# Designed miniproteins, single chains, continued (4): the designs that were tried, part 57

Each design is a single chain, and the fold is of that chain. pLDDT is the mean over its residues in the fold that is shown.

## One batch from the design tools (miniprotein)

Design m13940
Fold by ESMFold2-Fast:
Structure m13940 (fold): chain A 74 residues (1-74)
Amino acid sequence: SALLESAKQLVDLLADSLFAHGRRHNVPLEQVRAAILAVTRALAARERLSPEEREELLAYTEQLVDERVAAEKA
């Protein structure tokens, strides 16, 4: 759905912003990961997404964040 794709784009922007903030302020990567996941759960609850779309958004976010954590450690 367009709403799910929009939410994924917001998560991409959120991840970019929070990883940049974390790097600038020496925040541990696991705290940045936890913050992104917490905000994504709140976004999924706020938006008019189906339960299936919420599960897909959370799975997408977890993969994105895990890939970013691996890249930041490299």
Scores: mean pLDDT 84

Design m13941
Fold by ESMFold2-Fast:
Structure m13941 (fold): chain A 86 residues (1-86)
Amino acid sequence: SKKEAIEGVRNAAEHVATLAAEGDVETARRAGEMSIRTLEDRGYTEAAELLREALPELIERASKAKDKEEGRRIGRKVGEELGKKL
């Protein structure tokens, strides 16, 4: 459903950003790619495309966060913005 697609994108963005803020950009990228595939496998094609397009900038921004909590906030904000486009 649209609600599940929105929740999936929000959860993925927050998780990826949190990992990037902890300093493991490669793990964050792999987690993002896994989330994109999960959304595609569930039929949430538009959500997967939005996350794919946002992923590089999300990781870059979150990797510069002062701590894990700031990274989580960045991810949450991006996830909400992507959800509004669905």
Scores: mean pLDDT 87

Design m13942
Fold by ESMFold2-Fast:
Structure m13942 (fold): chain A 100 residues (1-100)
Amino acid sequence: SADREKAEEIKRIFAEFFDEVLKLLSENRLLTEELLSRLTAIAAEAQRKLDEAIKAGDAEKAKEIAFESLRRVLELVREMAPEATEEVEKLAKEAEKKIS
């Protein structure tokens, strides 16, 4: 269904956002083992929930999961790597725009 395709697209957009965040943090030498572990845990939970939304054909649920996960990533960056906050905020806004 179109809703399943949209949910799959949302999962891809979130994965791309996450990869860009990890690259940004790594290139700026801000990606500590603790930060990587916590970011990876957020991504793993998001991917699991998004897979459930895809199986259900629920694009609105996929959108909610993605926005919540973007927020969690941004909150963690603000806490553990505040120097990267503005750049990660820009990445989150672009991902949100693609999902909308």
Scores: mean pLDDT 91

Design m13943
Fold by ESMFold2-Fast:
Structure m13943 (fold): chain A 103 residues (1-103)
Amino acid sequence: STKLEKLLSLIDKIEKEKDVSRIEELLKEAVELLKEHKLTPEEAFILVKKIIDAILKTKNPFQIKALLELFDSILENSELSDLEKGILRGMVYIAYAVNQLAR
């Protein structure tokens, strides 16, 4: 599996995991994987879209927190311009706001 495939799988696991300690372990694994090499802009956009979908679908605040922390790590470990980072941050914050309003 590619690193992108592994990261997408970890996002899916976080979205489905209800145990806080396991969510934290999955987040740690994803963050460590991100540190191994920088993501291309295309890879970062794919991962952020997956995080947005996960945020919109979950009602679990610990999953949302982990997904937001993973998003920050993606921005830090990506070959993104300041404009691209701004756009992705805007998209994720809109998804978060929509999730909060649905509660």
Scores: mean pLDDT 87

Design m13944
Fold by ESMFold2-Fast:
Structure m13944 (fold): chain A 85 residues (1-85)
Amino acid sequence: AEKVREAFERAREVAETTDDAAEILKAMNEAYEVALKEGLSDDEINEAFSEAFRKLKVSADEALSDGKLAAEAIRIAEELLLEKL
């Protein structure tokens, strides 16, 4: 659980400090790999992000083009995934 939290917090910090979609995606991919290593499935991670986008009423493309929206989606997905661990 702690490793997932730390990885997602790092991804959120990147999203909050940059509008570079490539840097945000890189940080998100690093958090995704940590979540897989800690026992979460691809489906669980994808469902958490889908739920985050739904709660924010944005598409994935819209969130990735706005660092603040990306950061909020990462935060919501983190909360949902930590409930499964």
Scores: mean pLDDT 81

Design m13945
Fold by ESMFold2-Fast:
Structure m13945 (fold): chain A 62 residues (1-62)
Amino acid sequence: SLADKLASIEFLIDALTRSGNVEALEQFREDLESSSFFQSLPEEVQKAILERIDAAIAAAKA
């Protein structure tokens, strides 16, 4: 379901954020943006998810 896919995305974001792995976060961001599922989400939801990943990348680089 859509809810299950969103839950999987949230789980992976949290796991990658905790890892601090910049390369994995950047790869996930690119893969997510290219997915038809992600592109079908409301723009506000897409932006919120990408901003969370971008914040995690910035923190990991600091």
Scores: mean pLDDT 82

Design m13946
Fold by ESMFold2-Fast:
Structure m13946 (fold): chain A 78 residues (1-78)
Amino acid sequence: SMVDEVEALVEQLKDADPAVRTAAARRLAELARTSTDPAVLRQLYKAFGALAEVAATDADPATRAAAREALEVILSRS
């Protein structure tokens, strides 16, 4: 399910590879833009804390930028 995809993407935000973390953040942003399912949107709101931590603390600038974008999209759906 897409809910399971969001949960897997949140785990991928902790990956050792910054390319994996960046891709996960971008996919979370895409789901936040395109999803109309309330269950998926609720799961994205639960991901807010993890994305905020990545945006604030991640060593990779591209990963931080992707996480900030995902947060902005999620907030726009609130």
Scores: mean pLDDT 87

Design m13947
Fold by ESMFold2-Fast:
Structure m13947 (fold): chain A 81 residues (1-81)
Amino acid sequence: DAVKEHIKEKMRELLGTLLKMDEKEQEEVLAASPEKLGELGVEMLRKALEKEGITLSPEEEERGERLVSGSFRKAQEFLKE
């Protein structure tokens, strides 16, 4: 399943590069609940925005958090199928 392998590889790259997670931590995240993965996606978004000096309005931040959380949940559900 090339699509699942590609998504898993990209998630490992993001976890390793942005969050500096080792391989064990990456496996724990990929095996985590969709809710936990969604929380990590939101944290990554906030860290990336702070690094770029971007300030979002409260409405934009809430919308962005929902989109990121939803995307990570869908990716995790797909990987667990």
Scores: mean pLDDT 66

Design m13948
Fold by ESMFold2-Fast:
Structure m13948 (fold): chain A 97 residues (1-97)
Amino acid sequence: SMAEREELRRQFDAAVEALLNPSEETRELFRKAVNSPTDEEAVELAIKALELYSEDAARFLRRAVEAERKGDGELLAFLEALVEERAAEVHAALAAA
């Protein structure tokens, strides 16, 4: 729905802000996530890092992970469109993190 898409946009923006201006604790958790031996552990640490910054940011990653798990093509396409809207900022933030 339009309301769900607006909510996801807000949650996505919170996640991007967490990457652009993370606290020291959030940065450390992202670093641990990148160096994790399993994808499951990496995702758990990334969610924890986002939770410390904002519940909205954490909800975005949880929704993205669940969409991939369920193969929700419509939701995944929308999430990809959100990333594309802020692609330069997202790519710069991921390179800096």
Scores: mean pLDDT 79

Design m13949
Fold by ESMFold2-Fast:
Structure m13949 (fold): chain A 100 residues (1-100)
Amino acid sequence: MLSPREARERAYTLAALAGKELEELDPELAQRLFDLAQEIASAPETREAVLAGIERLRALLEEARRHLEATKDMSDPEIARLLAGLETALAELERIAAEL
């Protein structure tokens, strides 16, 4: 099982990495991810606060996935790679939440 501190640090890393990956394609969405990463890093080290941060990150990653799907340019290898990365991040967030 993950401690709230370890789960918070892992969720922060996922948010920051997702922001970096989206920075060139959608700088406004990337900034929202960076802002959420800082909020997660600053949250109390309680299970409840960390889960709230994970749920907010899940919602933002789902929004990012829907936005990329709405571009409908699946012939672009960069879009396909970013979608796969978002799916991987969402699966890892589910694992972090389950291990809290």
Scores: mean pLDDT 84

Design m13950
Fold by ESMFold2-Fast:
Structure m13950 (fold): chain A 69 residues (1-69)
Amino acid sequence: SMAAAEEARRAAEAAERAGGPEAGKISGMYFAVGGLTGTERVREAAARIAERYGGPEAGKYARRAGLAG
């Protein structure tokens, strides 16, 4: 949905601001795939990657977008 794409974009933007362009790019890519496939495993992986590159704050935003909708 458009709302899911917007949330993925916001998560990527937050990750980028916290950890730089690479964190934002990777987070956004995985969140978009997770939204399309609907798999929690992909969303969890996206959150882990965001956290790895952007720190706890990036991971928090990624998890919140995926779990809260």
Scores: mean pLDDT 57

Design m13951
Fold by ESMFold2-Fast:
Structure m13951 (fold): chain A 66 residues (1-66)
Amino acid sequence: MSPEEQMEEMLERTKKRLQEYLEQGDFDGLRQEIFKSANEARDTLSDDLVDRFLQELGRIVAELLR
């Protein structure tokens, strides 16, 4: 798996979990998942991909909370 594919899979996994927390009204769980996902990205991805991951994660959160 390429580093870019790994980032995309992490984003899709996180998006799905964030949607589940929103459907349950669990905003504490949503907040924890955001921090967990950001930390996992920092531990797993290169600095350039972390910046891209965090930018895309921010867009996903904004879209879901519209």
Scores: mean pLDDT 82

Design m13952
Fold by ESMFold2-Fast:
Structure m13952 (fold): chain A 94 residues (1-94)
Amino acid sequence: MKEELLEAEEKHIETIEKLLKGTEFGERAIKLERETSEKIKKAKTPEELIEVLEEQIRRYRELFEENRDNPEAAAMLGSIILDEEAQLKKLKEE
């Protein structure tokens, strides 16, 4: 599970860099992804991994609301939120 989560975070970074490179939103999203990856690496239990993903989803929802008037940023953040929610559901199912 950790390996799959870390691969998902890396793919998110690649997608953000491709579509939002040089934007404040892209930089903030990449920073959040990297911080989340470090927290995933440090998590010792499934419960800690769930808490990390729930916090990431909360932070992305805040970024989405701040950027709702930017359709490209909103679409990108929305897709990341949906992917993270899918990962969270899978992790809760074990």
Scores: mean pLDDT 77

Design m13953
Fold by ESMFold2-Fast:
Structure m13953 (fold): chain A 103 residues (1-103)
Amino acid sequence: GIEEAIKHLEKAIEHLKKGKEASEDPEVKELLEEAIRLVEEAKEAAEQGNIEEALKKMREAVITITSTQIILNSLPKSPQKEEALKHIKLAGEHLDKATEALK
């Protein structure tokens, strides 16, 4: 239900913020900030009962996250890159769970 989806969106936001903090790349930070904004908008739409808008914003966030992963995977291996990738993966898992909860 909506309450379960909101909890997963909150966890996705937490992980995106941690991924942004871990990354030193300016483009990655910008894309993660955009993903955070999209997930926050999805949460607001879900709180208002606007399920269609919430799902739309979540899909846009997933696209942004995918672009971020492509850029991160092009960068040299570092502990910062591995930490950012870990948090981005966890954010994606929570977005999937939020999507299932809104069905």
Scores: mean pLDDT 91

Design m13954
Fold by ESMFold2-Fast:
Structure m13954 (fold): chain A 64 residues (1-64)
Amino acid sequence: SLSSLLSSLSSNNKNNLINTLLQNSKNLDNGAKMASTSEGADEVVGMLNNERDKLLNQANNLKS
């Protein structure tokens, strides 16, 4: 049915967005870990971790 098709398309788009948010959060986490090896990078590491957590929260909100 049209309703079923629209629901499937909506779910697929939602899942694609969730996957993108998770991948971006992983990239930020990796960046923070790389930056943490440098003395004096605490502020940059904090910013990257904060943005990682925001993306993870957005992905989790979409899952519900």
Scores: mean pLDDT 82

Design m13955
Fold by ESMFold2-Fast:
Structure m13955 (fold): chain A 90 residues (1-90)
Amino acid sequence: SKRKEAIEKVRSLLDKMREAYDEGLKKAEQALKESPEKAIEVMNEMADRVLELGREAAEVAKDISPGLAQGLKEEAERFADALRKQAEKL
């Protein structure tokens, strides 16, 4: 069913979002040892990637429920904003 396929795709995209966050954080930590400017760049790229994946998950989630889609979009925006704010402190 379309709903089952949408659920599986949302799970896959959320897994990719977690992987992007973890990998990005690890790269930012390594970059910070070289320069704050490089760490800021990595954190901003990580924020953009998390936002992209979260918004794609929200779009697919419309086939499950509009409420889930809105919630995923808002969560992705919150995560991206949190990462950008941490980058501003470096």
Scores: mean pLDDT 82

Design m13956
Fold by ESMFold2-Fast:
Structure m13956 (fold): chain A 67 residues (1-67)
Amino acid sequence: EEEKAINLAKTLASLEAMHRRYKENLSYEEFKKIADELYQKYLEDIKAGKTVEELRAEIERLRAEME
């Protein structure tokens, strides 16, 4: 369960950072920094009780916006 949530957090952080990179024409270095910051944020969210289902819903929302 927790490992699955962590993997989804990594996916969500990467997708959100990539989406921002495309929208804001960010450098690769800025992208990496944002991805790392988002990943840490989502790890804190998991510690606070955020579920696998909530993480999946957010990933699906971002993917829909990117299409």
Scores: mean pLDDT 79

Design m13957
Fold by ESMFold2-Fast:
Structure m13957 (fold): chain A 95 residues (1-95)
Amino acid sequence: MELALKLAQQALEDGKAAVELGREALESTSKSPLERAKRATAAAIIASGAQFMSETSLKIGSNDKEAVKLAQKGLELAKEGIKLAKEALKEVDKL
C-alpha cells in the first residue's frame, strides 16, 4: 500500500528534522534560555509525530520491505530527537 511507504518517508524526514532541532537546542549556548526551550519543544513535537507515523506505517505496511526499513529508521531518529529535546530542556533548566 502506497500510504505505508509515504508515511515512512515522511517519518524519516521529520525524524531527521527533530534530531537537528534537538541538537541545535542543546548546542546553541549563545541563544537565550527561551529560544533554546522553544527549539527543544519543537523537536519533541516533530519527533512525536514522526514516531506515530513510523508506528502506523509498520502496522499497515508490514509486507512492504522498503516501507518497513524506512519506518524503522524514522522511529530510531524520532527516539533520538525526543532524547535530545529532553536533554536540552534539562540544560536550560540549570540556567
Scores: mean pLDDT 86

Design m13958
Fold by ESMFold2-Fast:
Structure m13958 (fold): chain A 76 residues (1-76)
Amino acid sequence: GPSVSEGELRHDEAARRDTWEMHASVGATFHLVGPDGSVTPFTVTEQPVLVTLEAERLPDGTLLHLGSTVSPAPPP
């Protein structure tokens, strides 16, 4: 099943910036439906990935998404 470690939140108050780093491993089977109604099964083998999210917190309390990246985690 899917395994996701809870990310580390880093807050920089002077820069008003929040960063989340997460390690995940996901495997699943999907059924993809094409525009013609065709159904294609698709299986994803479990892969380690590193996800990084960056956001800025504005003075009015709004969170502005600045960017996100997904990269392969290095092998152990």
Scores: mean pLDDT 60

Design m13959
Fold by ESMFold2-Fast:
Structure m13959 (fold): chain A 55 residues (1-55)
Amino acid sequence: MTKEEIEEIAKKLGATKVEFLSDDLVKVYFEGEIDIEKVKELQEKTGYTVEPVSV
């Protein structure tokens, strides 16, 4: 899966920004309260470990 595809999935799940930290770790910014189910869905779809951040 490409970085562009991962950003697309994250934005569809309500993310405002995505920052790639490594080959298996991505930092995902959410506006307001973090939805744990969306974080799980992003991890399952991408194979990345997601570090969620509320902004």
Scores: mean pLDDT 80

Design m13960
Fold by ESMFold2-Fast:
Structure m13960 (fold): chain A 72 residues (1-72)
Amino acid sequence: MEEIRRREEEATRRALAELLEELTGKPIIEATDEEIEEAAYKWADGNEEAAKRLAELLREVREALREEARAR
């Protein structure tokens, strides 16, 4: 089992979730696709490729956290 990778993935997901919460004012699990895309564009500051990639990552993080929340 790769503990370091798991911690890095968790830290990344937490950082992205906190960043989205700062930008939208709500938890990532409640964010809409539009809000995620808008937040990614604001954070990428004019870098279209980074904004697109960040929006995809944020949506994946949102789905992963929604699954985790349902398991609680």
Scores: mean pLDDT 71

Design m13961
Fold by ESMFold2-Fast:
Parts: sequence; C-alpha cells; structure tokens
Structure m13961 (fold): chain A 71 residues (1-71)
Amino acid sequence: AKLSDEELLKLLAERLYEATGDERIREALEETIKNGFDETKALALYAEYLRDPELAAILYEVFAEVRELLK
C-alpha cells in the first residue's frame, strides 16, 4: 500500500527520533496527534537538519530506510 504524504512525513519523523533522540521531533509528533499535521513546523525541522552536516547525514540515511519500507 502507498502512504500519504502526511503518513510518510510521520514515519520519517518517527525514524529520525529513534536515530537522534531529538525532543523537537517528539513534540512535533505529539502536536500532530493533538492538533493535526503542521506542515510549517515539519518543514522548519527538516530545514534545520539540512543546515547541519551531521544531522543532514542522519536525515539522508533515515530517508533511504523509509524509502525501502515503501517497497
């Protein structure tokens, strides 16, 4: 089955939290459960990860793992 964009972003966030322990990701996931998906906050977190070379490497690794789960 194909995931929606929101489900894909949620899965990516869950895997990033497992890899990093970043509380900002946990808070974003909790807000999504309570108030619905906040695209602006999700994009801001991804932008922060892309600005840091170490976090960007983790993000790309997690993205590759999530892509395999969609097969």
Scores: mean pLDDT 72

Design m13962
Fold by ESMFold2-Fast:
Structure m13962 (fold): chain A 100 residues (1-100)
Amino acid sequence: APPAVGVGAVRLEKDGAVARLRFATSSPEGDARYRQAVAEMERALREGKGPLEVRIEDGATPEQKELLDRAEAIVDQQPPGAMVGAGGTLEEVRAALDRA
């Protein structure tokens, strides 16, 4: 069975402060971890702790890094707050990026 992963990027903006998240993990809880990281970053911006640049890539495979680089390229073309990427299989992540 293909391994479960979480791969994505998000750009958040509040009151002129920008927060960026770059996320890749090899975990069955990858989607939940990605969403949690986004929520923590949104909280930090609401508390005036921006600007922020957060990178969580420990244990990322070369395949995950390729998808992450693609997500990061797409995120700047999306509105602030759009979660680019997904958790699941590498194929599901690729399909999510194809829809963005």
Scores: mean pLDDT 76

Design m13963
Fold by ESMFold2-Fast:
Structure m13963 (fold): chain A 80 residues (1-80)
Amino acid sequence: MVVEGSSRITIDGKRVRITEGVEKIGFKGNISSDLNTPQPVAEGPLKLTKTDGTVKGELTLYDKDTGKLVRRESGEWPGS
C-alpha cells in the first residue's frame, strides 16, 4: 500500500488527502499507491499518520467474503 517517494494513496479509485496528525479510514475494495498496480479485493482499517512532512501507513486487509486476515502492510514515505 505505501510506496517510497509517493504521497498518493487511492481507495476505491479515489485519491485520499492526508493531513497532519492521525487518520483512520475504513476501506473496502482495491487499494493502490500506484495506478498500474492494483491490490487484492479486500477490506480493513487503514491508519495514516502524518508528522513533519512524513507519512506513515498501516493497513490490515481481510477477505471480504470470509473475514479471514489476508495481508498486513506498513511503510513510510515523504508527504506533500
Scores: mean pLDDT 53

Design m13964
Fold by ESMFold2-Fast:
Structure m13964 (fold): chain A 103 residues (1-103)
Amino acid sequence: SEVERALAQAELIAVLLELEEEEKEELREFYKAIAEAGGITGVDEKAKELAKRAGAVGEYELTAEDAEKIEEIEKRVKEIVENSSEEELKKKREEALKRFKEL
């Protein structure tokens, strides 16, 4: 489901950014809300485009603030990926997958 993909993405980002439990929970809720509102499950250009185009169209609208949060997360993930070794990234992906399966 879209929600399951959103939760998987949140777990991967939480592991990559080494988030504390409170921040991880906030990230899960954020991605779950986006998935439920617009079927968006990750940090990409389509999410940004939808936020810009949505206007005031009910509860399925992505806000400009949501687009800014997605952009900030994307930037932080990119910085971590660029500063991490292939072995470190592989371990983090395996940890994220394990955590997702235990949900």
Scores: mean pLDDT 63

Design m13965
Fold by ESMFold2-Fast:
Structure m13965 (fold): chain A 59 residues (1-59)
Amino acid sequence: SALDVAGQLAARETEGGQTGESLERATEGAKKVAESMGVPASDEEAREAAIRGARALGL
């Protein structure tokens, strides 16, 4: 989905996006990317997408 793509992009930028501050930054990044793609996301949805994105990238 567009949100999963946003999560992967945010995870790459934060070098993982699964823990602590990197997860917070990845969550914010995923929300902004998803909004730019026309898919508004909640903090929870963006956080889950960031975690899934990091896992998909092997981070």
Scores: mean pLDDT 74

Design m13966
Fold by ESMFold2-Fast:
Structure m13966 (fold): chain A 96 residues (1-96)
Amino acid sequence: MKLTLEVEVTVYAKNLDPNAKSSVIAAAISKTEEGLEAETKAEDVDLKAPDKSAELQEKHTRVTVTVEGKAEDVEAVVAVASHGGGTATATVEAKP
């Protein structure tokens, strides 16, 4: 069975900790060494809303990890990705 899981982690911080983002990626890669393959994409986004002209800007980091493997391993990756501090979203596709 082939499953594809895409996990997106969003972190909101005024001062983003690079170690936090790195730990989430490292954890996802560690799970792929149990027989899964992963592709990791990370993007730091500084949002400037028109209504926040003089306020402190929040920094958003989005980390997307795509994992292919068995269903039980895919669920483990989702749990690990949420440990970096932030919001994790998972999308799963199953193929025979």
Scores: mean pLDDT 42

Design m13967
Fold by ESMFold2-Fast:
Structure m13967 (fold): chain A 72 residues (1-72)
Amino acid sequence: MEAARLIVENLPAIKEKAKKLGYSDEEIKASIHQLIDDLVAKGEITPEQAAELKKGIDENLSPEELLERLRA
């Protein structure tokens, strides 16, 4: 939960930096999905929480909205 929270809270900064380095929006989304899958593999979040995060990221939800979905 804590590691997932830190990633979600820093998503805007991560996206901005990646765009500045020349990554496309599609490449950034793919990388974020891989980070979420890594959190599941490490036991930091459940597969159900990962599915909710991926859905929220695809919908371009704010960090606050993503964190709310993790609490439910």
Scores: mean pLDDT 75

Design m13968
Fold by ESMFold2-Fast:
Structure m13968 (fold): chain A 100 residues (1-100)
Amino acid sequence: SMEEIEKLKKELEEELEEVREAVENKASGDEIIEKVERMMKKLSEFVKKAKEVDPELAKEMVEKAIETLEYVKEKYKDDESVVTIIDIAIQELKKILEEI
């Protein structure tokens, strides 16, 4: 339903903001990874429901997540563990984008 999609969109936008705030507060690599994993889980739930109802919105949110992950990678470029996890996440999101 559109109501369920709007709820999931708001939850995903909150998780994206949590990731950005953690970066701005110079959180540890472990904290960044935890926040990214939470965001990726919410994105997966959102895309699963949104892609059949509003594929353009699903694409937009995946693209926003990729931009957020690229921002994290730039800020944590000297943290090999963070960079590795982010690269895997970006690759997964690019594959999802091709399926929408």
Scores: mean pLDDT 88

Design m13969
Fold by ESMFold2-Fast:
Structure m13969 (fold): chain A 119 residues (1-119)
Amino acid sequence: AADLALITLMLVAGAKYEDFKTLGKLRSLVDRAREERMVEPEVIDTVRAYVDELIAKTGDENASTAEKNVLYTIKKKDGSEIKILNTGDKFIVNGKEVSRKELPKYISLDDEIISKEKV
């Protein structure tokens, strides 16, 4: 849930990596998205709770929030699976490079993340 909410927030906000690469910056992005009503309150609350928990655990607002070289396997409502690789600067969906603007065509909050692995 938290990972899907985070991905959704980053996509809807049209955020560049620099806008969310640290916990402090991601917290600021969440606050901006709430004020501008960019996403549903449920998404805001989920991401905010996740960020606050990570800040509490790390003690460092400069800790990275954007995972690099992470492969997500996402299960769609129809039971099909897609693989999304986050390299930190771009996304690759089933081996094809995809812009952040195109990524919402491939993922929604109704999808399920079934695996997350470093590559």
Scores: mean pLDDT 66

Design m13970
Fold by ESMFold2-Fast:
Structure m13970 (fold): chain A 73 residues (1-73)
Amino acid sequence: PELEERVARLERESRRHDAAIATANEQKQLVEDIRPELPKEKYDDLLSQIDNTIARFQAERDRARAEAEALKA
């Protein structure tokens, strides 16, 4: 029960991060769409921040998946 509960929590955490990544990618697309109307510095800053956020969520998702798989072994 404890092990199964921990696996379920990690899998839910992974799915939450997948949803957050999808939302961040939608925001990135919106920023790309308005690029011609933004100063280059502001545009680059926004994309950098979004890319860093996506990378962080991907790392957390992959960690949660790896932990869940280790517990299933």
Scores: mean pLDDT 83

Design m13971
Fold by ESMFold2-Fast:
Structure m13971 (fold): chain A 82 residues (1-82)
Amino acid sequence: MSGIEELERLVQEILEKTDSDTITKDEAINIARELFKDLPEELRDTVIATLEILFDMADKDGSGTVTKEELEEVLKRIRERA
């Protein structure tokens, strides 16, 4: 498994649990660790590493934060690739 389903679930949980219109990389990683705490460490580390790459792709402004809209765009790209 490529972790795409886990990553898609993670992005969806971030969108649902974030009260603000923006999210930091640290917030996203914390949500990932809680969501996937029962997964093997190797799989969790892979998902987190992939999340960091997607966060960098979504951070169009280079501010170190992403908007919910940018995360939704990333989620659509994940779905198209799966």
Scores: mean pLDDT 72

Design m13972
Fold by ESMFold2-Fast:
Structure m13972 (fold): chain A 65 residues (1-65)
Amino acid sequence: FAKDASLGYQAYITKGYDAAYEVFTKAFGEKAAEVMVEGLRLSGSFGDLLGDEIKRLSEASKKLA
């Protein structure tokens, strides 16, 4: 269910993997929760690396302005 998936994702971004796993387990069951959390871990790693690099460039640009 899209609503429950959104709640799990919000738990991940605010409180981390353990909170997301708890929300997904209640909504979809333990095995589905494991798959969903692993998907977030793999996707989130790429997003975090890209976000850090963009933030670094933005801060450097502001110091030169």
Scores: mean pLDDT 66

Design m13973
Fold by ESMFold2-Fast:
Structure m13973 (fold): chain A 99 residues (1-99)
Amino acid sequence: LSRDLEIDVRIAMEEISIAVLKIARDNLEKRFKDNPEVLEKVTKLIDKMLALEREMIKILEDEKAGKISKEEADKKIAELRKEAKKVLDEMDKIVEEAK
């Protein structure tokens, strides 16, 4: 694959992740509609995940534009993925405690 096509595929994968997170957000709003404290906490975490996915897309776009190297993009995305894992772990804990 050309590098540009490879980046476009990666961006498309992050956009799919955003679409899935939006569906998850709607489902969590329905599940916790009667528990506003839990709903606020889980929706803030989903919104943080959405922001991380958008930042990953921006990094990939900056790589495609030649503003950063592949190595710099990979490093920044790896850091954002670590943050995303922490957010998911926190969300899992909140959902488990709300059972």
Scores: mean pLDDT 85

